Designed miniproteins, single chains, continued (3). Designs and how they scored, part 15

Each design is a single chain, and the fold is of that chain. pLDDT is the mean over its residues in the fold that is shown.

## One batch from the design tools (miniprotein)

Design m8523
Fold by ESMFold2-Fast:
Structure m8523 (fold): chain A 60 residues (1-60)
Amino acid sequence: KEAELQALHDEFGKELKAFQEYYELAKKNPGEESKKYLEKAKEYSERAKELGEQIRALLE
């Protein structure tokens, strides 16, 4: 359980960091460029959400 939680937390942090990087790029590049970066941010956000749900399941 603890080993699984640690691995999931590591992956969650990695995906969240990528999300934030693309979200910052979207804020700096308005217009069509922003849409592309938001699309990438959404991909990483969705992966982080899935990992977060797995972490919750292991905590409960």
Scores: mean pLDDT 80

Design m8524
Fold by ESMFold2-Fast:
Structure m8524 (fold): chain A 68 residues (1-68)
Amino acid sequence: MRMVLVYVGESEEEARRTAEELAKKFGVDSYEVVKAKNEEEARKLAEEYALEKGILSFLLVDGEVRVV
């Protein structure tokens, strides 16, 4: 299983720290962070990743993490 965290306003460093913590919590061996231009793009990207088999998708907006 692979994890993807899509983020908007956060720094790459903050997004990576959040993704690492979530990966450890969910027992995932690999994670990726993807920066979106805005909340609409972030939501669409996170939903697209959630439809892919074997991917656990998260959205980070305004410091709040959501599972997609």
Scores: mean pLDDT 81

Design m8525
Fold by ESMFold2-Fast:
Structure m8525 (fold): chain A 92 residues (1-92)
Amino acid sequence: SKNSALGAQAAAGGTKSSGGTAEVKAEGGTVTITLTGAGPGGMVGAIGASTGTWLDGGEGETKVSGDTVTVTLKGLSEKAAQEAAEAGRQGI
């Protein structure tokens, strides 16, 4: 269940390295990562986070709207969701 957390950290960290901004919100069993100006590194991280969430037995989704990328991580265990949210925040 480390795949979602690694992707979340990569999404936030890659976005920050591109001069963009990342925010992480955890609410119930859902983690939402919002990236602005993600760049290539942030986009690879976003795809990694959504794909990693599927590998961890959850449901991951990456949506692009203009310059904003929204990554939604659902269906994870409480522990995995907490780890993903914390990893994303550590990437900021």
Scores: mean pLDDT 83

Design m8526
Fold by ESMFold2-Fast:
Structure m8526 (fold): chain A 76 residues (1-76)
Amino acid sequence: SELEEEKKKLEELEKKIKEREKDPELQEIRKKAEETTERKLEEAGVTDEKLIEEKKKEAGLIAQKAYLEGVELSFP
């Protein structure tokens, strides 16, 4: 089933992120994703600090997973 395969891929990627949590490249990718997300949310008029932090963390993880999968993400 697709859901089980997707869940396994997510778990494997999260494990690799944890193994490389001190990797400077992954840290830089996370930082850029968080900074870009924060800027876009502020430009959109989002002022909820909790929501901004939550979305920043989410974007950082997505960017790190995309990097590990070999998907290229463009950041300003």
Scores: mean pLDDT 73

Design m8527
Fold by ESMFold2-Fast:
Structure m8527 (fold): chain A 65 residues (1-65)
Amino acid sequence: AAASERQRKMTEYLKEASKALAAGDYAKAEEYVDKLAEVAGLSAQQKAFVRDSLLANPGKYGTLA
């Protein structure tokens, strides 16, 4: 497969979190970051890094392929 099911879900949750942040929906963005961390098996430290990166660049990951 061109991408694994895990990778597809991770990409989808990143896009949704980025989209929610761009719309100012912080609660929805936090929910998708949590789902991403669960699917990706991220540590609390790695999850914090992803969260901070999304907050610094809202919308950046909305076009992630």
Scores: mean pLDDT 73

Design m8528
Fold by ESMFold2-Fast:
Structure m8528 (fold): chain A 57 residues (1-57)
Amino acid sequence: MEEEGERLRREAEEALKRGDLQAASRAYREHARVLFEAGDYEEAERMVQEALALERA
């Protein structure tokens, strides 16, 4: 779970570097779901906000 979270964060950063906002948004949402399942609600909320910001752009 934590290793998956690190990969998803890295995936989001790589997507942002490429300008792929849709891929970055998907990575943030998947990361948020993993964090929520792990009980890390504060970090999960942050990831959801990042995804929503990219979707509104």
Scores: mean pLDDT 77

Design m8529
Fold by ESMFold2-Fast:
Formats: sequence, C-alpha cells, structure tokens
Structure m8529 (fold): chain A 60 residues (1-60)
Amino acid sequence: SLLEDAERSLAQAKKALAEGDYAAALTGAHEAVRLARESGDEELKREAEKVLEEARQGAL
C-alpha cells in the first residue's frame, strides 16, 4: 500500500541520515514525501518533510 511504502521510504531515509549518507537520505525522503502525500496521511507527510529538510542541511 502507499502508506506502507511511505513508511518504508521514511525508515530508509532516517537510517541513511543516521549513517551520514545524505544522497540516499535525500532520495528516500523525497520518495517518502511523495508517497505520504498520495496516501493522504498528513502527519506522515510532515515527518517525511522534516527528514527531507534535515537531509538537505546535512548535504550542505
């Protein structure tokens, strides 16, 4: 399901962030935001957007 796919992408992005892999974190977070938006889960979307912002800042 879109929700389960969004949760998996978000978990992958968080793991990549923890490992300092900002390229993988950006990719995963972008996908998580897209999937969460399509699922209609606003809280999951906000969480994915926070991870995306953290990945962007880490990549600088």
Scores: mean pLDDT 84

Design m8530
Fold by ESMFold2-Fast:
Structure m8530 (fold): chain A 88 residues (1-88)
Amino acid sequence: YLEAAELYKKAIELKPNFANAHNNLGNVLKNLGKLKEALSHYLSALDLYQAAGDKNGEATTLNNIGNLEKSAGNLEGALSHYEKALEI
Protein backbone atom coordinates (compact mmCIF):
# COMPACT_ATOMS: atom_id res chain seq x y z
CA TYR A 1 0.00 0.00 0.00
CA LEU A 2 2.76 2.54 0.88
CA GLU A 3 4.37 2.18 -2.59
CA ALA A 4 0.99 2.64 -4.28
CA ALA A 5 0.27 5.78 -2.22
CA GLU A 6 3.65 7.24 -3.19
CA LEU A 7 3.05 6.57 -6.90
CA TYR A 8 -0.42 8.17 -6.81
CA LYS A 9 0.93 11.23 -4.96
CA LYS A 10 3.60 11.57 -7.66
CA ALA A 11 0.93 11.34 -10.39
CA ILE A 12 -1.13 14.10 -8.72
CA GLU A 13 1.94 16.38 -8.49
CA LEU A 14 2.72 15.87 -12.17
CA LYS A 15 -0.93 16.08 -13.33
CA PRO A 16 -3.11 17.74 -10.66
CA ASN A 17 -6.27 17.23 -12.73
CA PHE A 18 -5.81 13.42 -12.66
CA ALA A 19 -9.10 12.43 -11.00
CA ASN A 20 -8.23 8.70 -11.09
CA ALA A 21 -5.03 9.31 -9.12
CA HIS A 22 -6.95 11.19 -6.40
CA ASN A 23 -9.60 8.45 -6.20
CA ASN A 24 -6.97 5.67 -6.06
CA LEU A 25 -4.92 7.52 -3.42
CA GLY A 26 -8.12 7.87 -1.37
CA ASN A 27 -8.61 4.08 -1.55
CA VAL A 28 -5.02 3.42 -0.43
CA LEU A 29 -5.25 5.94 2.44
CA LYS A 30 -8.56 4.40 3.59
CA ASN A 31 -6.89 0.97 3.71
CA LEU A 32 -4.06 2.50 5.78
CA GLY A 33 -6.66 3.90 8.23
CA LYS A 34 -5.94 7.52 7.22
CA LEU A 35 -9.63 8.27 6.86
CA LYS A 36 -9.58 12.10 6.88
CA GLU A 37 -6.82 12.17 4.23
CA ALA A 38 -8.77 9.59 2.19
CA LEU A 39 -11.90 11.79 2.31
CA SER A 40 -9.90 14.85 1.16
CA HIS A 41 -8.62 12.98 -1.91
CA TYR A 42 -12.06 11.51 -2.71
CA LEU A 43 -13.53 15.03 -2.65
CA SER A 44 -10.75 16.25 -4.98
CA ALA A 45 -11.45 13.33 -7.35
CA LEU A 46 -15.20 14.07 -7.24
CA ASP A 47 -14.63 17.74 -8.17
CA LEU A 48 -12.39 16.73 -11.09
CA TYR A 49 -14.83 14.07 -12.36
CA GLN A 50 -17.71 16.58 -12.16
CA ALA A 51 -15.68 19.17 -14.12
CA ALA A 52 -14.98 16.51 -16.79
CA GLY A 53 -18.62 15.31 -16.93
CA ASP A 54 -17.51 11.77 -15.98
CA LYS A 55 -20.68 10.38 -14.38
CA ASN A 56 -19.13 6.92 -13.84
CA GLY A 57 -16.18 8.47 -12.00
CA GLU A 58 -18.58 10.56 -9.89
CA ALA A 59 -20.64 7.48 -8.98
CA THR A 60 -17.56 5.41 -8.05
CA THR A 61 -16.13 8.22 -5.90
CA LEU A 62 -19.46 8.86 -4.13
CA ASN A 63 -19.73 5.14 -3.35
CA ASN A 64 -16.18 5.22 -1.93
CA ILE A 65 -17.11 8.21 0.27
CA GLY A 66 -20.17 6.29 1.53
CA ASN A 67 -18.02 3.26 2.39
CA LEU A 68 -15.52 5.53 4.18
CA GLU A 69 -18.35 6.92 6.36
CA LYS A 70 -19.27 3.38 7.41
CA SER A 71 -15.64 2.59 8.27
CA ALA A 72 -15.26 5.39 10.85
CA GLY A 73 -17.86 6.30 13.47
CA ASN A 74 -15.84 9.44 14.26
CA LEU A 75 -16.02 11.09 10.81
CA GLU A 76 -18.48 13.75 11.99
CA GLY A 77 -19.26 16.11 9.11
CA ALA A 78 -18.27 13.71 6.31
CA LEU A 79 -21.96 13.15 5.54
CA SER A 80 -22.30 16.93 5.16
CA HIS A 81 -19.46 16.96 2.61
CA TYR A 82 -21.04 14.00 0.78
CA GLU A 83 -24.43 15.80 0.62
CA LYS A 84 -22.82 19.05 -0.61
CA ALA A 85 -21.05 17.10 -3.36
CA LEU A 86 -24.40 15.63 -4.46
CA GLU A 87 -25.97 19.14 -4.71
CA ILE A 88 -23.71 20.04 -7.65
Scores: mean pLDDT 71

Design m8531
Fold by ESMFold2-Fast:
Structure m8531 (fold): chain A 147 residues (1-147)
Amino acid sequence: SDTLEFARSLFPNPSPAQQEILELYEKLEDNPELNIPISTEELLEIIPESELVPHFGRLGDYLLITALLLSHYLEQKDREAALGSLLSLLRLLDHYRDKPVVQEFVFESLKIIYKEFPEEIEELLEEIGKKEPELRPIIEEIKEYLS
């Protein structure tokens, strides 16, 4: 797919976590929930402009690139960039809460990343929950899923 080709071009040497996320997306990519058209204007109603990443105008491609960037920033020890990527995933997950395949992709991607960066993910989730209290319910669901 164009999305997977683009993601692989951005991450030509993927980490084990990034490779598992790419394989997860490949299994789910034909699902209509991941193919929902989304404009940059619609994304900016959900996420901060600073967290906008390249995408092909589909919800699934945005989720994939953001999950891969979260893993990348954690590997680079770029805490601020990792915080932004995780915040974007949580806001999109909350906005599309009625979409079970969106939930599956985000929860499984975070579980993959958590295996490699458990302390970092726990610290970032706690920080986001303090800064964005409206996201606390979804953060608690994620914490239960990761345990």
Scores: mean pLDDT 87

Design m8532
Fold by ESMFold2-Fast:
Structure m8532 (fold): chain A 61 residues (1-61)
Amino acid sequence: MATNELKTRIVEELRANPAGLSAAELARRLGVSQATVSRVLRELERLGAVERDAAGRYRLA
C-alpha cells in the first residue's frame, strides 16, 4: 500500500470521526499495523494536518 493512499484514508476516517481516533482505532479500521499508522500520524502532525490531544486521540487540524 502506498504511503499517500494510507494518508488519504487516515484523513477521511478523521473527517468522519470529529471526536478523534487513536492510532489503535485507525489501525483496526484500516486493516494495517498500529506501528505503520503511528508513523503516518506523526508525519501528518509534523505537517500541521492533524492534532493530538492529551488522551492520544488525533483530529484534523
Scores: mean pLDDT 81

Design m8533
Fold by ESMFold2-Fast:
Structure m8533 (fold): chain A 55 residues (1-55)
Amino acid sequence: VSEEARRIAENAARAAAKASGRGRETIMGVGVHELQEIGVPREEAERLVREAVER
């Protein structure tokens, strides 16, 4: 994956870490959407955001 995609996923994970419940889910969803805008497939975008949150 590109450095841009990694940065988007990490930013989403960082924001999600500061949120709880529905807010966390919404922020993760925004990260997935931003990744799709730069050409990352939805399934891969979801995986990248999830992996970044777990790190």
Scores: mean pLDDT 78

Design m8534
Fold by ESMFold2-Fast:
Formats: sequence, C-alpha cells, structure tokens
Structure m8534 (fold): chain A 55 residues (1-55)
Amino acid sequence: RAEEARRLAEALLARGVSPETADRAALLYFFGHSLREIARATGLSVRTVREALAA
C-alpha cells in the first residue's frame, strides 16, 4: 500500500504532474480513495491516475 502510493507519486511526477498534486494523489490512494475521488480532488483525469498506477 505505502509502496504503491510512492510508485503512484513517482509515475505522476514522470508525467509532469506537480509534486504537490502527486503527493496529494498518493495520500488519497494510501487512504483507500477510488480513482474517481483522487481525480476529483487533484484535478487530474481518471485516465491519468489509472495509467500512473499501471506503470
């Protein structure tokens, strides 16, 4: 879970997402939020979050 959240943040940073937004997405994922909830809270698309998690 923590390792997956860290990898999500790294994948988002590699895609040009800001460090603040990447960290927020990783924290929401760590706390068990859905991809749709993460996308809504961060302003990212669900597609971007899903692809970052698959990386």
Scores: mean pLDDT 80

Design m8535
Fold by ESMFold2-Fast:
Structure m8535 (fold): chain A 65 residues (1-65)
Amino acid sequence: MEELIERLSKLLTREVILTGSNVFTAEQIRKAAEEAGFSQEQIDILVKEGEGKTAGEIMELVRKL
């Protein structure tokens, strides 16, 4: 789990740098979580609850998985 969290955090940080936005769309979260290696069930939860949230809020959602 820790490795998945680290990978997701790095991918979301990259999106902030590229877009200038500190919140994420459903598509950005899905893509980052898929690349990080989360399961489809975990990705669906993160997308539904994480859309429009910051990286910190999304990391808090990961703790519920």
Scores: mean pLDDT 80

Design m8536
Fold by ESMFold2-Fast:
Structure m8536 (fold): chain A 79 residues (1-79)
Amino acid sequence: MKELEELEEKLKEAEEKLKLLEEVIELMNVKQQPPPQEQIDELLALGIPPGREPLLKALEEARKKKEEYGKKLEELKKE
């Protein structure tokens, strides 16, 4: 099923993006450390500027997409 493969790819992308955002936010907010330049460059490549508000907004969007794609994938696997 092409739809299943497309959703799995989208879920994987959303999970990778979410993981990166969570790591950067943890460093900035919990550990009070600047994120490594490589992570900043990765975020910029994704169109996410450095800053607490854009990172939190991107995190919320990534979580929402992960839940949405995960739900759709679960529904397709049960059908």
Scores: mean pLDDT 75

Design m8537
Fold by ESMFold2-Fast:
Structure m8537 (fold): chain A 67 residues (1-67)
Amino acid sequence: LSPEAEALVAKAHEAGNRGDLETAAAYLEQALALEPDNSRLHFMLSQVYRALGDEAKAAEYLALAKA
């Protein structure tokens, strides 16, 4: 990850730690906008959306992480 994307991932982690999963997803999506093909970001988004109960998005991002 670029330093900019890593900073966004750190903010997502902080949001997740306080239970703000929607904000965590938003920061991870911003990081993904910087690195669209990053499988690690796809995997992290799949985990956050699963925790949010969005099974469709979780499955979509997991498939992208495995490609």
Scores: mean pLDDT 83

Design m8538
Fold by ESMFold2-Fast:
Formats: structure tokens, C-alpha cells, sequence
Structure m8538 (fold): chain A 115 residues (1-115)
């Protein structure tokens, strides 16, 4: 299933990270746990990743709000697969991200989806 592929991708990311950043690896494993518990609730997975990133100083409150709204819009449009949700969640809990407004958040996500 798409969710099983996403879970496998999260575990692979966590294993790679465990060699260089054990705390980041643990955050990725927490994302995998939430996805496993809620395999059809991508919004819940993204909300959890954003809150975890905020708790770890990777996102400020305004950036988190802009990203949350932009990602929810993409989910509503059916543009994010389980693998996209997993990959985006890894970025959110392993990288510092800052955007100035909702337009920049949407543009960054569109660029990320395009490769």
C-alpha cells in the first residue's frame, strides 16, 4: 500500500539519521508511529510534524501557521500522496524552515513537489 511504502521510507530515513543525529532520527520515528496509528489521516500526521518541529526550535509560530495552511490546502486538493506526507514530515522535523508569508510558503511547497 502507499502507506506501507511511506512507513518504509520513514524507517529508512530514521536509520540513516541515527548515525549522525540520534534526536532527529527519534523525531522521524515518532512521525512513523503517528502515520501507523492514523494511516488515512494525513492532516493529523502533518499537524504532529509541525508541532514537533516547533517544540525543537525548527519552526517559529508564524512559519508554522503559514506552512500548516498551505499544506492543508494541498491535501484538500489531493496533491499529496502518503509518500509526499512522509517526505515533507521528515524535512519539517530535521531542517530549519522560515517563510515570510503564506504566498512564500505555498510557492516553496509547489517548488518542492515539482522536484
Amino acid sequence: SDVEAALAALEKSAEALSKIDAEAAERVREIARVLREHPEDYEKVIDFAIELAKENGLLDEKTAEYLREAIRELLREGRLSALDVASLSVVLVTSEVEVRDAEEARAALEAWLAG
Scores: mean pLDDT 87

Design m8539
Fold by ESMFold2-Fast:
Structure m8539 (fold): chain A 57 residues (1-57)
Amino acid sequence: PSREQELEGIREAVIENTGNEEAADLAVEATRARDQGKHEEARELGQKALKAGGFKK
């Protein structure tokens, strides 16, 4: 699928697996930031998504 469909798929998958809307939003924003070349922002958003969704190390 296109990148846009992948972003929507990421959001939906996170919501369905974690039930956490904030984690899904953060995961999408992290991916979008990475696509925009904002590597530091993407990393920070990714870590927030993991914590919000209960994804532990």
Scores: mean pLDDT 75

Design m8540
Fold by ESMFold2-Fast:
Structure m8540 (fold): chain A 105 residues (1-105)
Amino acid sequence: MVKLTQPASVSAKEGETVTITATGDAPSLSNVSWFKQKPGKEKELLIYNNSVRAPGVDSRFSGSVSGNTATLTISNLKAEDEATYYVSGTTASGTGWGAGTELTI
């Protein structure tokens, strides 16, 4: 099963920029999506196709992929950005998920 490695937690202050990275165990990572989940809520799609922001998602969210590493960047952090962020992506071995990164503000 493809496993994407992301940090368990990150912390930042309101107004700062935070970066969450995810690394695949294969040489290439593609079709990357990023999701935001608050407790008791469904996962909200933020980014799809590596770098495309989903409709209605705040312009402060951006995504990129380089080699086997996917990056989610959240600029100008707000208290409501405090959530768990999940990555999904595809390698030659199939589609996998990260375990989630808890963002504390």
Scores: mean pLDDT 83

Design m8541
Fold by ESMFold2-Fast:
Structure m8541 (fold): chain A 79 residues (1-79)
Amino acid sequence: LKEKAKELIKKGDEYEKKGDYIKAGELYEKAGELYEENGDYISAMISYGKARESYLKAGDFEKALEMLKKIQEIGKKLE
């Protein structure tokens, strides 16, 4: 799981570099989901944060808001 999530982050970084912000956001979101499933909440929050930034750059404010909600939900679990 951890290795797969890291692979998705690297692929997201590649799409971000190419300016494909929607694809980058999707890959970062999937990485966040895998980290969350593995109980790695810090890496999940970082991955969802990257997804949010990519979606904002793409103008997808609905997806960006979804990522913010995921970050806030995980933050509550860490309190």
Scores: mean pLDDT 86

Design m8542
Fold by ESMFold2-Fast:
Structure m8542 (fold): chain A 55 residues (1-55)
Amino acid sequence: MPSIEELEKELEELEREAVRLYLESAETGDQAKLAEAQRLIARAKELKEQLEKLK
């Protein structure tokens, strides 16, 4: 059972990975990395909404 602290850490990690993939896609033109970054951003948004409801 994830705690609020664990969910917040997961959110930060997802956002950091999304930014990293986005920057790599911008440098290389890799559309698959861009799509993955967008997917992680969407999941991070879902976790943020879940955290807001738990507080």
Scores: mean pLDDT 80

Design m8543
Fold by ESMFold2-Fast:
Structure m8543 (fold): chain A 65 residues (1-65)
Amino acid sequence: SMVGLTARAARDYTARSADELSLRKGELLLVLEEVDDEHVLARNLATGEEGLVPKSVLGAAGPAP
């Protein structure tokens, strides 16, 4: 489970729906919930925005700071 871990955006990503987050490469995200096998609900730690993020755009996950 990725819940409670931080993950870094491996690349830039543009939200494809209102429920998704747009990301810049290197942004740090807190994983709040695993929604399905392909998506997490995450919070951008720099902006405080929450939304769906495809797991494919995330780098290695680590423990929350």
Scores: mean pLDDT 78

Design m8544
Fold by ESMFold2-Fast:
Structure m8544 (fold): chain A 77 residues (1-77)
Amino acid sequence: MLTEILRAVSEAAGVALKKATQQGNQQGRKEVLQALGEVQRHVMAGDLEGTRRAAERLIRAIGKVDPDAAERLRQRL
């Protein structure tokens, strides 16, 4: 369900964004926000396949900031 994917990725992105901000990782914060926006766009369009691919890209962006958060998100999807 698109709503469940959006909830899971939003929670994980929030953790990564907090960590990036605390570490002064401006590039990591930007990449996570951009990838999260991509997931949100596909969810709003009702595109399940696009949402899944965008979520994979977000997991990679999160992994550059917080590998543990990325792994937890991968296990939820």
Scores: mean pLDDT 85

Design m8545
Fold by ESMFold2-Fast:
Structure m8545 (fold): chain A 68 residues (1-68)
Amino acid sequence: GELEELIREYKRRLAEALGEQLAKELKAKSYEVREVSEDVYEILLTTEEGTYKVTLDFANQTIKIEKV
């Protein structure tokens, strides 16, 4: 429905905004936001120290940060 599409777009915008903010704060060389599923987004941040993966899970309301 229209509400479900609006919520999906809002989740996407939140993931993109988080990626941009983290890239700025960590002085990342690049970042990429990926939709893994309708409720799970991955943010990949390439820094001088290596690559970090941030998993944003809207279904479980969790944020995980991993060095990959």
Scores: mean pLDDT 84

Design m8546
Fold by ESMFold2-Fast:
Structure m8546 (fold): chain A 65 residues (1-65)
Amino acid sequence: GPLAEALRLIREGNELSKQGKFDEAAKKYEEAADILERLAKESHIPVLKWLADYARYKAEKLKAK
């Protein structure tokens, strides 16, 4: 489901970031954030909003490099 896909993308972003592939990692975090933002809007579950914000933060931090 969408949550599992978002968590997979975060894991892939972490691996790419560890390899120094910051642009590719940022794209994975952005994709995860997009999915999580949609889920948070649909479900009104606060932890999903927090996770979406975290993924967005990770993407923006890497894009600033």
Scores: mean pLDDT 85

Design m8547
Fold by ESMFold2-Fast:
Structure m8547 (fold): chain A 66 residues (1-66)
Amino acid sequence: SDDEKAQFQKELIEKLRSGEVKLSDEELAVLYLHYIEGKSLREIAKELGISVSTARRRLRRALEKL
């Protein structure tokens, strides 16, 4: 639901601000574009000049660190 998405975004922003989790610039970019900007992995891959598989891998790594 929209409420669950908003809660996830809030918790994500708080964790990043607190320094509780440290992401690489590449992991942070994919995480932000997907969860904050609402972009699909295909759109992110196109914008960053990477494959969809690479975007998916970076997103997975970012989520594993949260």
Scores: mean pLDDT 79

Design m8548
Fold by ESMFold2-Fast:
Structure m8548 (fold): chain A 87 residues (1-87)
Amino acid sequence: MEKLKLELDPATSVKVGETLTVKAYDANGNAASNVKVLAGATGAYFVEVGESSDGVVKFTFSLPGTYVLRAKTATGESDLKTIVVVP
């Protein structure tokens, strides 16, 4: 599978109810098309939190904790990214 790059904004921590923007890029640095973003609390299984045709997914967390994010397309997958959600 091709390797996707994830960028998070904010990069390391976000507040409950604050919008996290996830951008997915392909191996050439272009915005990835038809991206699914998955999130899981540390040790839990992954749940789809959003999808996008333009590589940009925005969502909010309702519970504080440490979460791991992954992006997928039909042909690619990202490394895991960690985000800390604070009250």
Scores: mean pLDDT 78

Design m8549
Fold by ESMFold2-Fast:
Structure m8549 (fold): chain A 78 residues (1-78)
Amino acid sequence: MEEKVEPLIEQLKDKDPEVRLKAAEELGKIGDERAVKPLIEVLKNDKSIEVRVAARKALLKIGTEEAKKAVEEMESIE
């Protein structure tokens, strides 16, 4: 199989929220650290709450210190 991470990272920038949601879920399932920074960008800036929730869940599944810190930082913003 071809590398799936790069196409999914590009799909996180898609105009369709359904495409971005699916990409975030798949990146979390794959668990590749290369997805951490793109997922943090989605978590902070995406206009769809469902996509942001998927990015948060994906970051927690990947489980790096960087990913966990980003989730905690977003939850502390009031």
Scores: mean pLDDT 80

Design m8550
Fold by ESMFold2-Fast:
Structure m8550 (fold): chain A 82 residues (1-82)
Amino acid sequence: SQEEKEKYLKILAGATIGMLRIKATVLKKVLSEEELKEELKKEKEKAIEQIKKLAEELNIKEEVLKKIIEEIEKEVEEILKE
């Protein structure tokens, strides 16, 4: 169903955010703050591209996709402020 496809995309987005948090925690030990910000921005952009492609394949509504992308962007900003 469309509802299950939307749930799947949201779960995948949540898993992506979790991975970025783990990566930030590890990289903080070896990268400068500036290098960490650049690396997380790059990974975020890559993740958003993958989410957009999957959303198109699953025929996800633009409203749902926009909300998911906004959540990813918000969570990455919060990670970077720590």
Scores: mean pLDDT 85

Design m8551
Fold by ESMFold2-Fast:
Structure m8551 (fold): chain A 84 residues (1-84)
Amino acid sequence: SMAKREEAEELVKKGEELLKESDIEGAVELYVKAGEIYEELGDYEKAAEAYRKALELYEIFNGLSFPKALEIKEKLKKVEEKLK
């Protein structure tokens, strides 16, 4: 569990680095992967945070009509349903 948490944290960090390099697609992919790992760990708050960041970036640069934005939106909705 700790190793998986460290993996998710490293993915967030690399996503931030890619964002600084204007690699929006790469950053979105890493944030989504981090969210998936947090979701596996039952950390729905961190999963939601990662998915929201990915969706925000994708909406700004690619728009909501893209299939990837819908997939991220559905992932976010699912983890938000787990929060109390």
Scores: mean pLDDT 82

Design m8552
Fold by ESMFold2-Fast:
Structure m8552 (fold): chain A 70 residues (1-70)
Amino acid sequence: GAAEKERKKLAAGIVAAEKAIKELEKKGLTPTSIEVEEVDGEKIRAVATSEEAEVTVEISIEEAVKEVFK
């Protein structure tokens, strides 16, 4: 099978993680962990955690891929 689907999921994970980290940094917080998971096969959820707060970003795989490649 083509690796295109796996590459799209990876790209979406990177986009979601960067958005979550950026939201914490906008609040003056330093991320201490980041978790990225696939939700229902169509979305990527990234959770960035600091000592003081947690930010969750959920984005569709298709939307994230458009941001990276188009």
Scores: mean pLDDT 78

Design m8553
Fold by ESMFold2-Fast:
Structure m8553 (fold): chain A 85 residues (1-85)
Amino acid sequence: DKLEELKRRAEGYEGLAEGLKKRIEELEEKKKELEEKAKEAAAKDEEEAKKLKEEAEELEEAIKGGEKKYEEAKKEAEKAKKEIA
């Protein structure tokens, strides 16, 4: 039944989106911690501050990648829900 397949697809993408949202929130929190540590290190150790900034930039890229996947998952879930109606 196509209706059951659409329901499973919607649930699957909703679950994926929730997981991605939680991961993005974790990465954003970690990025804030690294940025704060970089500010503290900037006056004492320029190399440590630079390393922390680079780690924060890597997390920013991971966050953007996660946001794109989250948007795609939400879009697919919404598409499946519209087909159910």
Scores: mean pLDDT 83

Design m8554
Fold by ESMFold2-Fast:
Structure m8554 (fold): chain A 70 residues (1-70)
Amino acid sequence: SLEQAKADVDSVYEQLKAIVETEDPETAKEIVDKTYNLLKERYKGNPEVQAYIDKKYEELKALIDEKAAA
């Protein structure tokens, strides 16, 4: 279901957010980009879930960029 897919994405997002907080920006970006691509492939046939994944990716990307600028 859409709700279960969003819950899966949210779970992955929280794990990636912890990685962004603890790792250097370059390593965090590599892991986030790789995981983003895997999630997009997993939900390829679901535009609503893909839009949600894109939103979460942009949030993580912003955190990485902020950390890299510091």
Scores: mean pLDDT 85

Design m8555
Fold by ESMFold2-Fast:
Structure m8555 (fold): chain A 73 residues (1-73)
Amino acid sequence: DLTLVVPVSGVMTEALTPTKRGKIKLNNGEVKNLITPSDKLEEGDVAATFLGPPVPGTEAIGFLLKSLKESIV
């Protein structure tokens, strides 16, 4: 699998903690799972770093995992 990591920003809609996944609404309007960099990453997840405890409704910066699939459907 070819995987790209792209920087993304958005608004956190559900708090991320060290033990719980969160949610983020990206600037393009999509909602993605927000996880810590040490969590198991899946295609389409956003791995983020935060300064202190995250609060829903605040801006977050992270890295979106995106797979390059060359498969023909």
Scores: mean pLDDT 60

Design m8556
Fold by ESMFold2-Fast:
Structure m8556 (fold): chain A 60 residues (1-60)
Amino acid sequence: MKTFTISSDSPQKLIAATLSIIGDAPSATISISGNNITVTVPDDPDQIATIEKLVAAFSS
């Protein structure tokens, strides 16, 4: 399993990130804590690539 974190001060950005992850990687596990979303994805190259792309889009 591989873990990624998305951080934002914008609730709208965090909601958008969560919805994108659910749509593109429904097998991923999402945990929300304050301004951070932690995403755990199965150790599968295609799913990892999808989440890496989303993390890049919603964080630095």
Scores: mean pLDDT 77

Design m8557
Fold by ESMFold2-Fast:
Structure m8557 (fold): chain A 103 residues (1-103)
Amino acid sequence: SPVEEIRRILEALIARLRDDPAALAEFVRGLLSLLESVLGADHPLVRELEARLAEAEASGDPAALIATARAAAEAVERVVREATPEQRELILRALREALRAAE
């Protein structure tokens, strides 16, 4: 299932990047770009996650950054469940690319 593969990739990326705050923040920015492409930049969920990322980066708190990454991943998973097959494939390709870059 594309949804199950996306969930596994998101979990693997957070696990791999948890000790690298710069890479984890970049990952969250990537997820925000995906959400913006599907929902639009003015969507409340996108704006909320952008604000959370900015706050987490400003605080320097690794726990806040990990929590933000998990929230962004959950948002992507919700969007994927309701997405078209073409949108799911686009998201899956972007996530596979991010996972490859995190190796």
Scores: mean pLDDT 83

Design m8558
Fold by ESMFold2-Fast:
Structure m8558 (fold): chain A 71 residues (1-71)
Amino acid sequence: AVEELEREIRALIDEMIQAVRDRDYSRFLALHREIRGKIEALGKLDPEVAERLREQLREALSEVQEILNAR
């Protein structure tokens, strides 16, 4: 169901941010790939929900970039 995929994607986004905080970049890359695939699949079922999740992912990636670039 769309609601199940949305819930899973949101949990994966949180885990992706945590992976970067843990300096587990292999896990970050794997999670980012999985998130993108799930959003693409969701977009075929509900493009509006998928677009909101893409926005959430963009915000999360901005946070990740700030964490990585902090000096």
Scores: mean pLDDT 85

Design m8559
Fold by ESMFold2-Fast:
Structure m8559 (fold): chain A 79 residues (1-79)
Amino acid sequence: MKKEEAEELNKKGVELLKQGKLEEAVELYKEALKIYAELGDFEGIEKTRENLLKVAEELEKLGKYEKAEEVRKIALGAE
């Protein structure tokens, strides 16, 4: 797996988040997080966690508290 692929997944996830496609953004961020974790890339892991937490915040604004908690657990490394 390549760091470049994980960065592209994060970038696409950010665009999906801006479009309100929260579920699709989570899926891309989960893939990026797995790649960064396998590479031991702390900076990539931290960026991806931050993006996942932004998705969780948007889900809470929509009243989707259970889904927001699920996304936070993914961000913190508890799937």
Scores: mean pLDDT 83

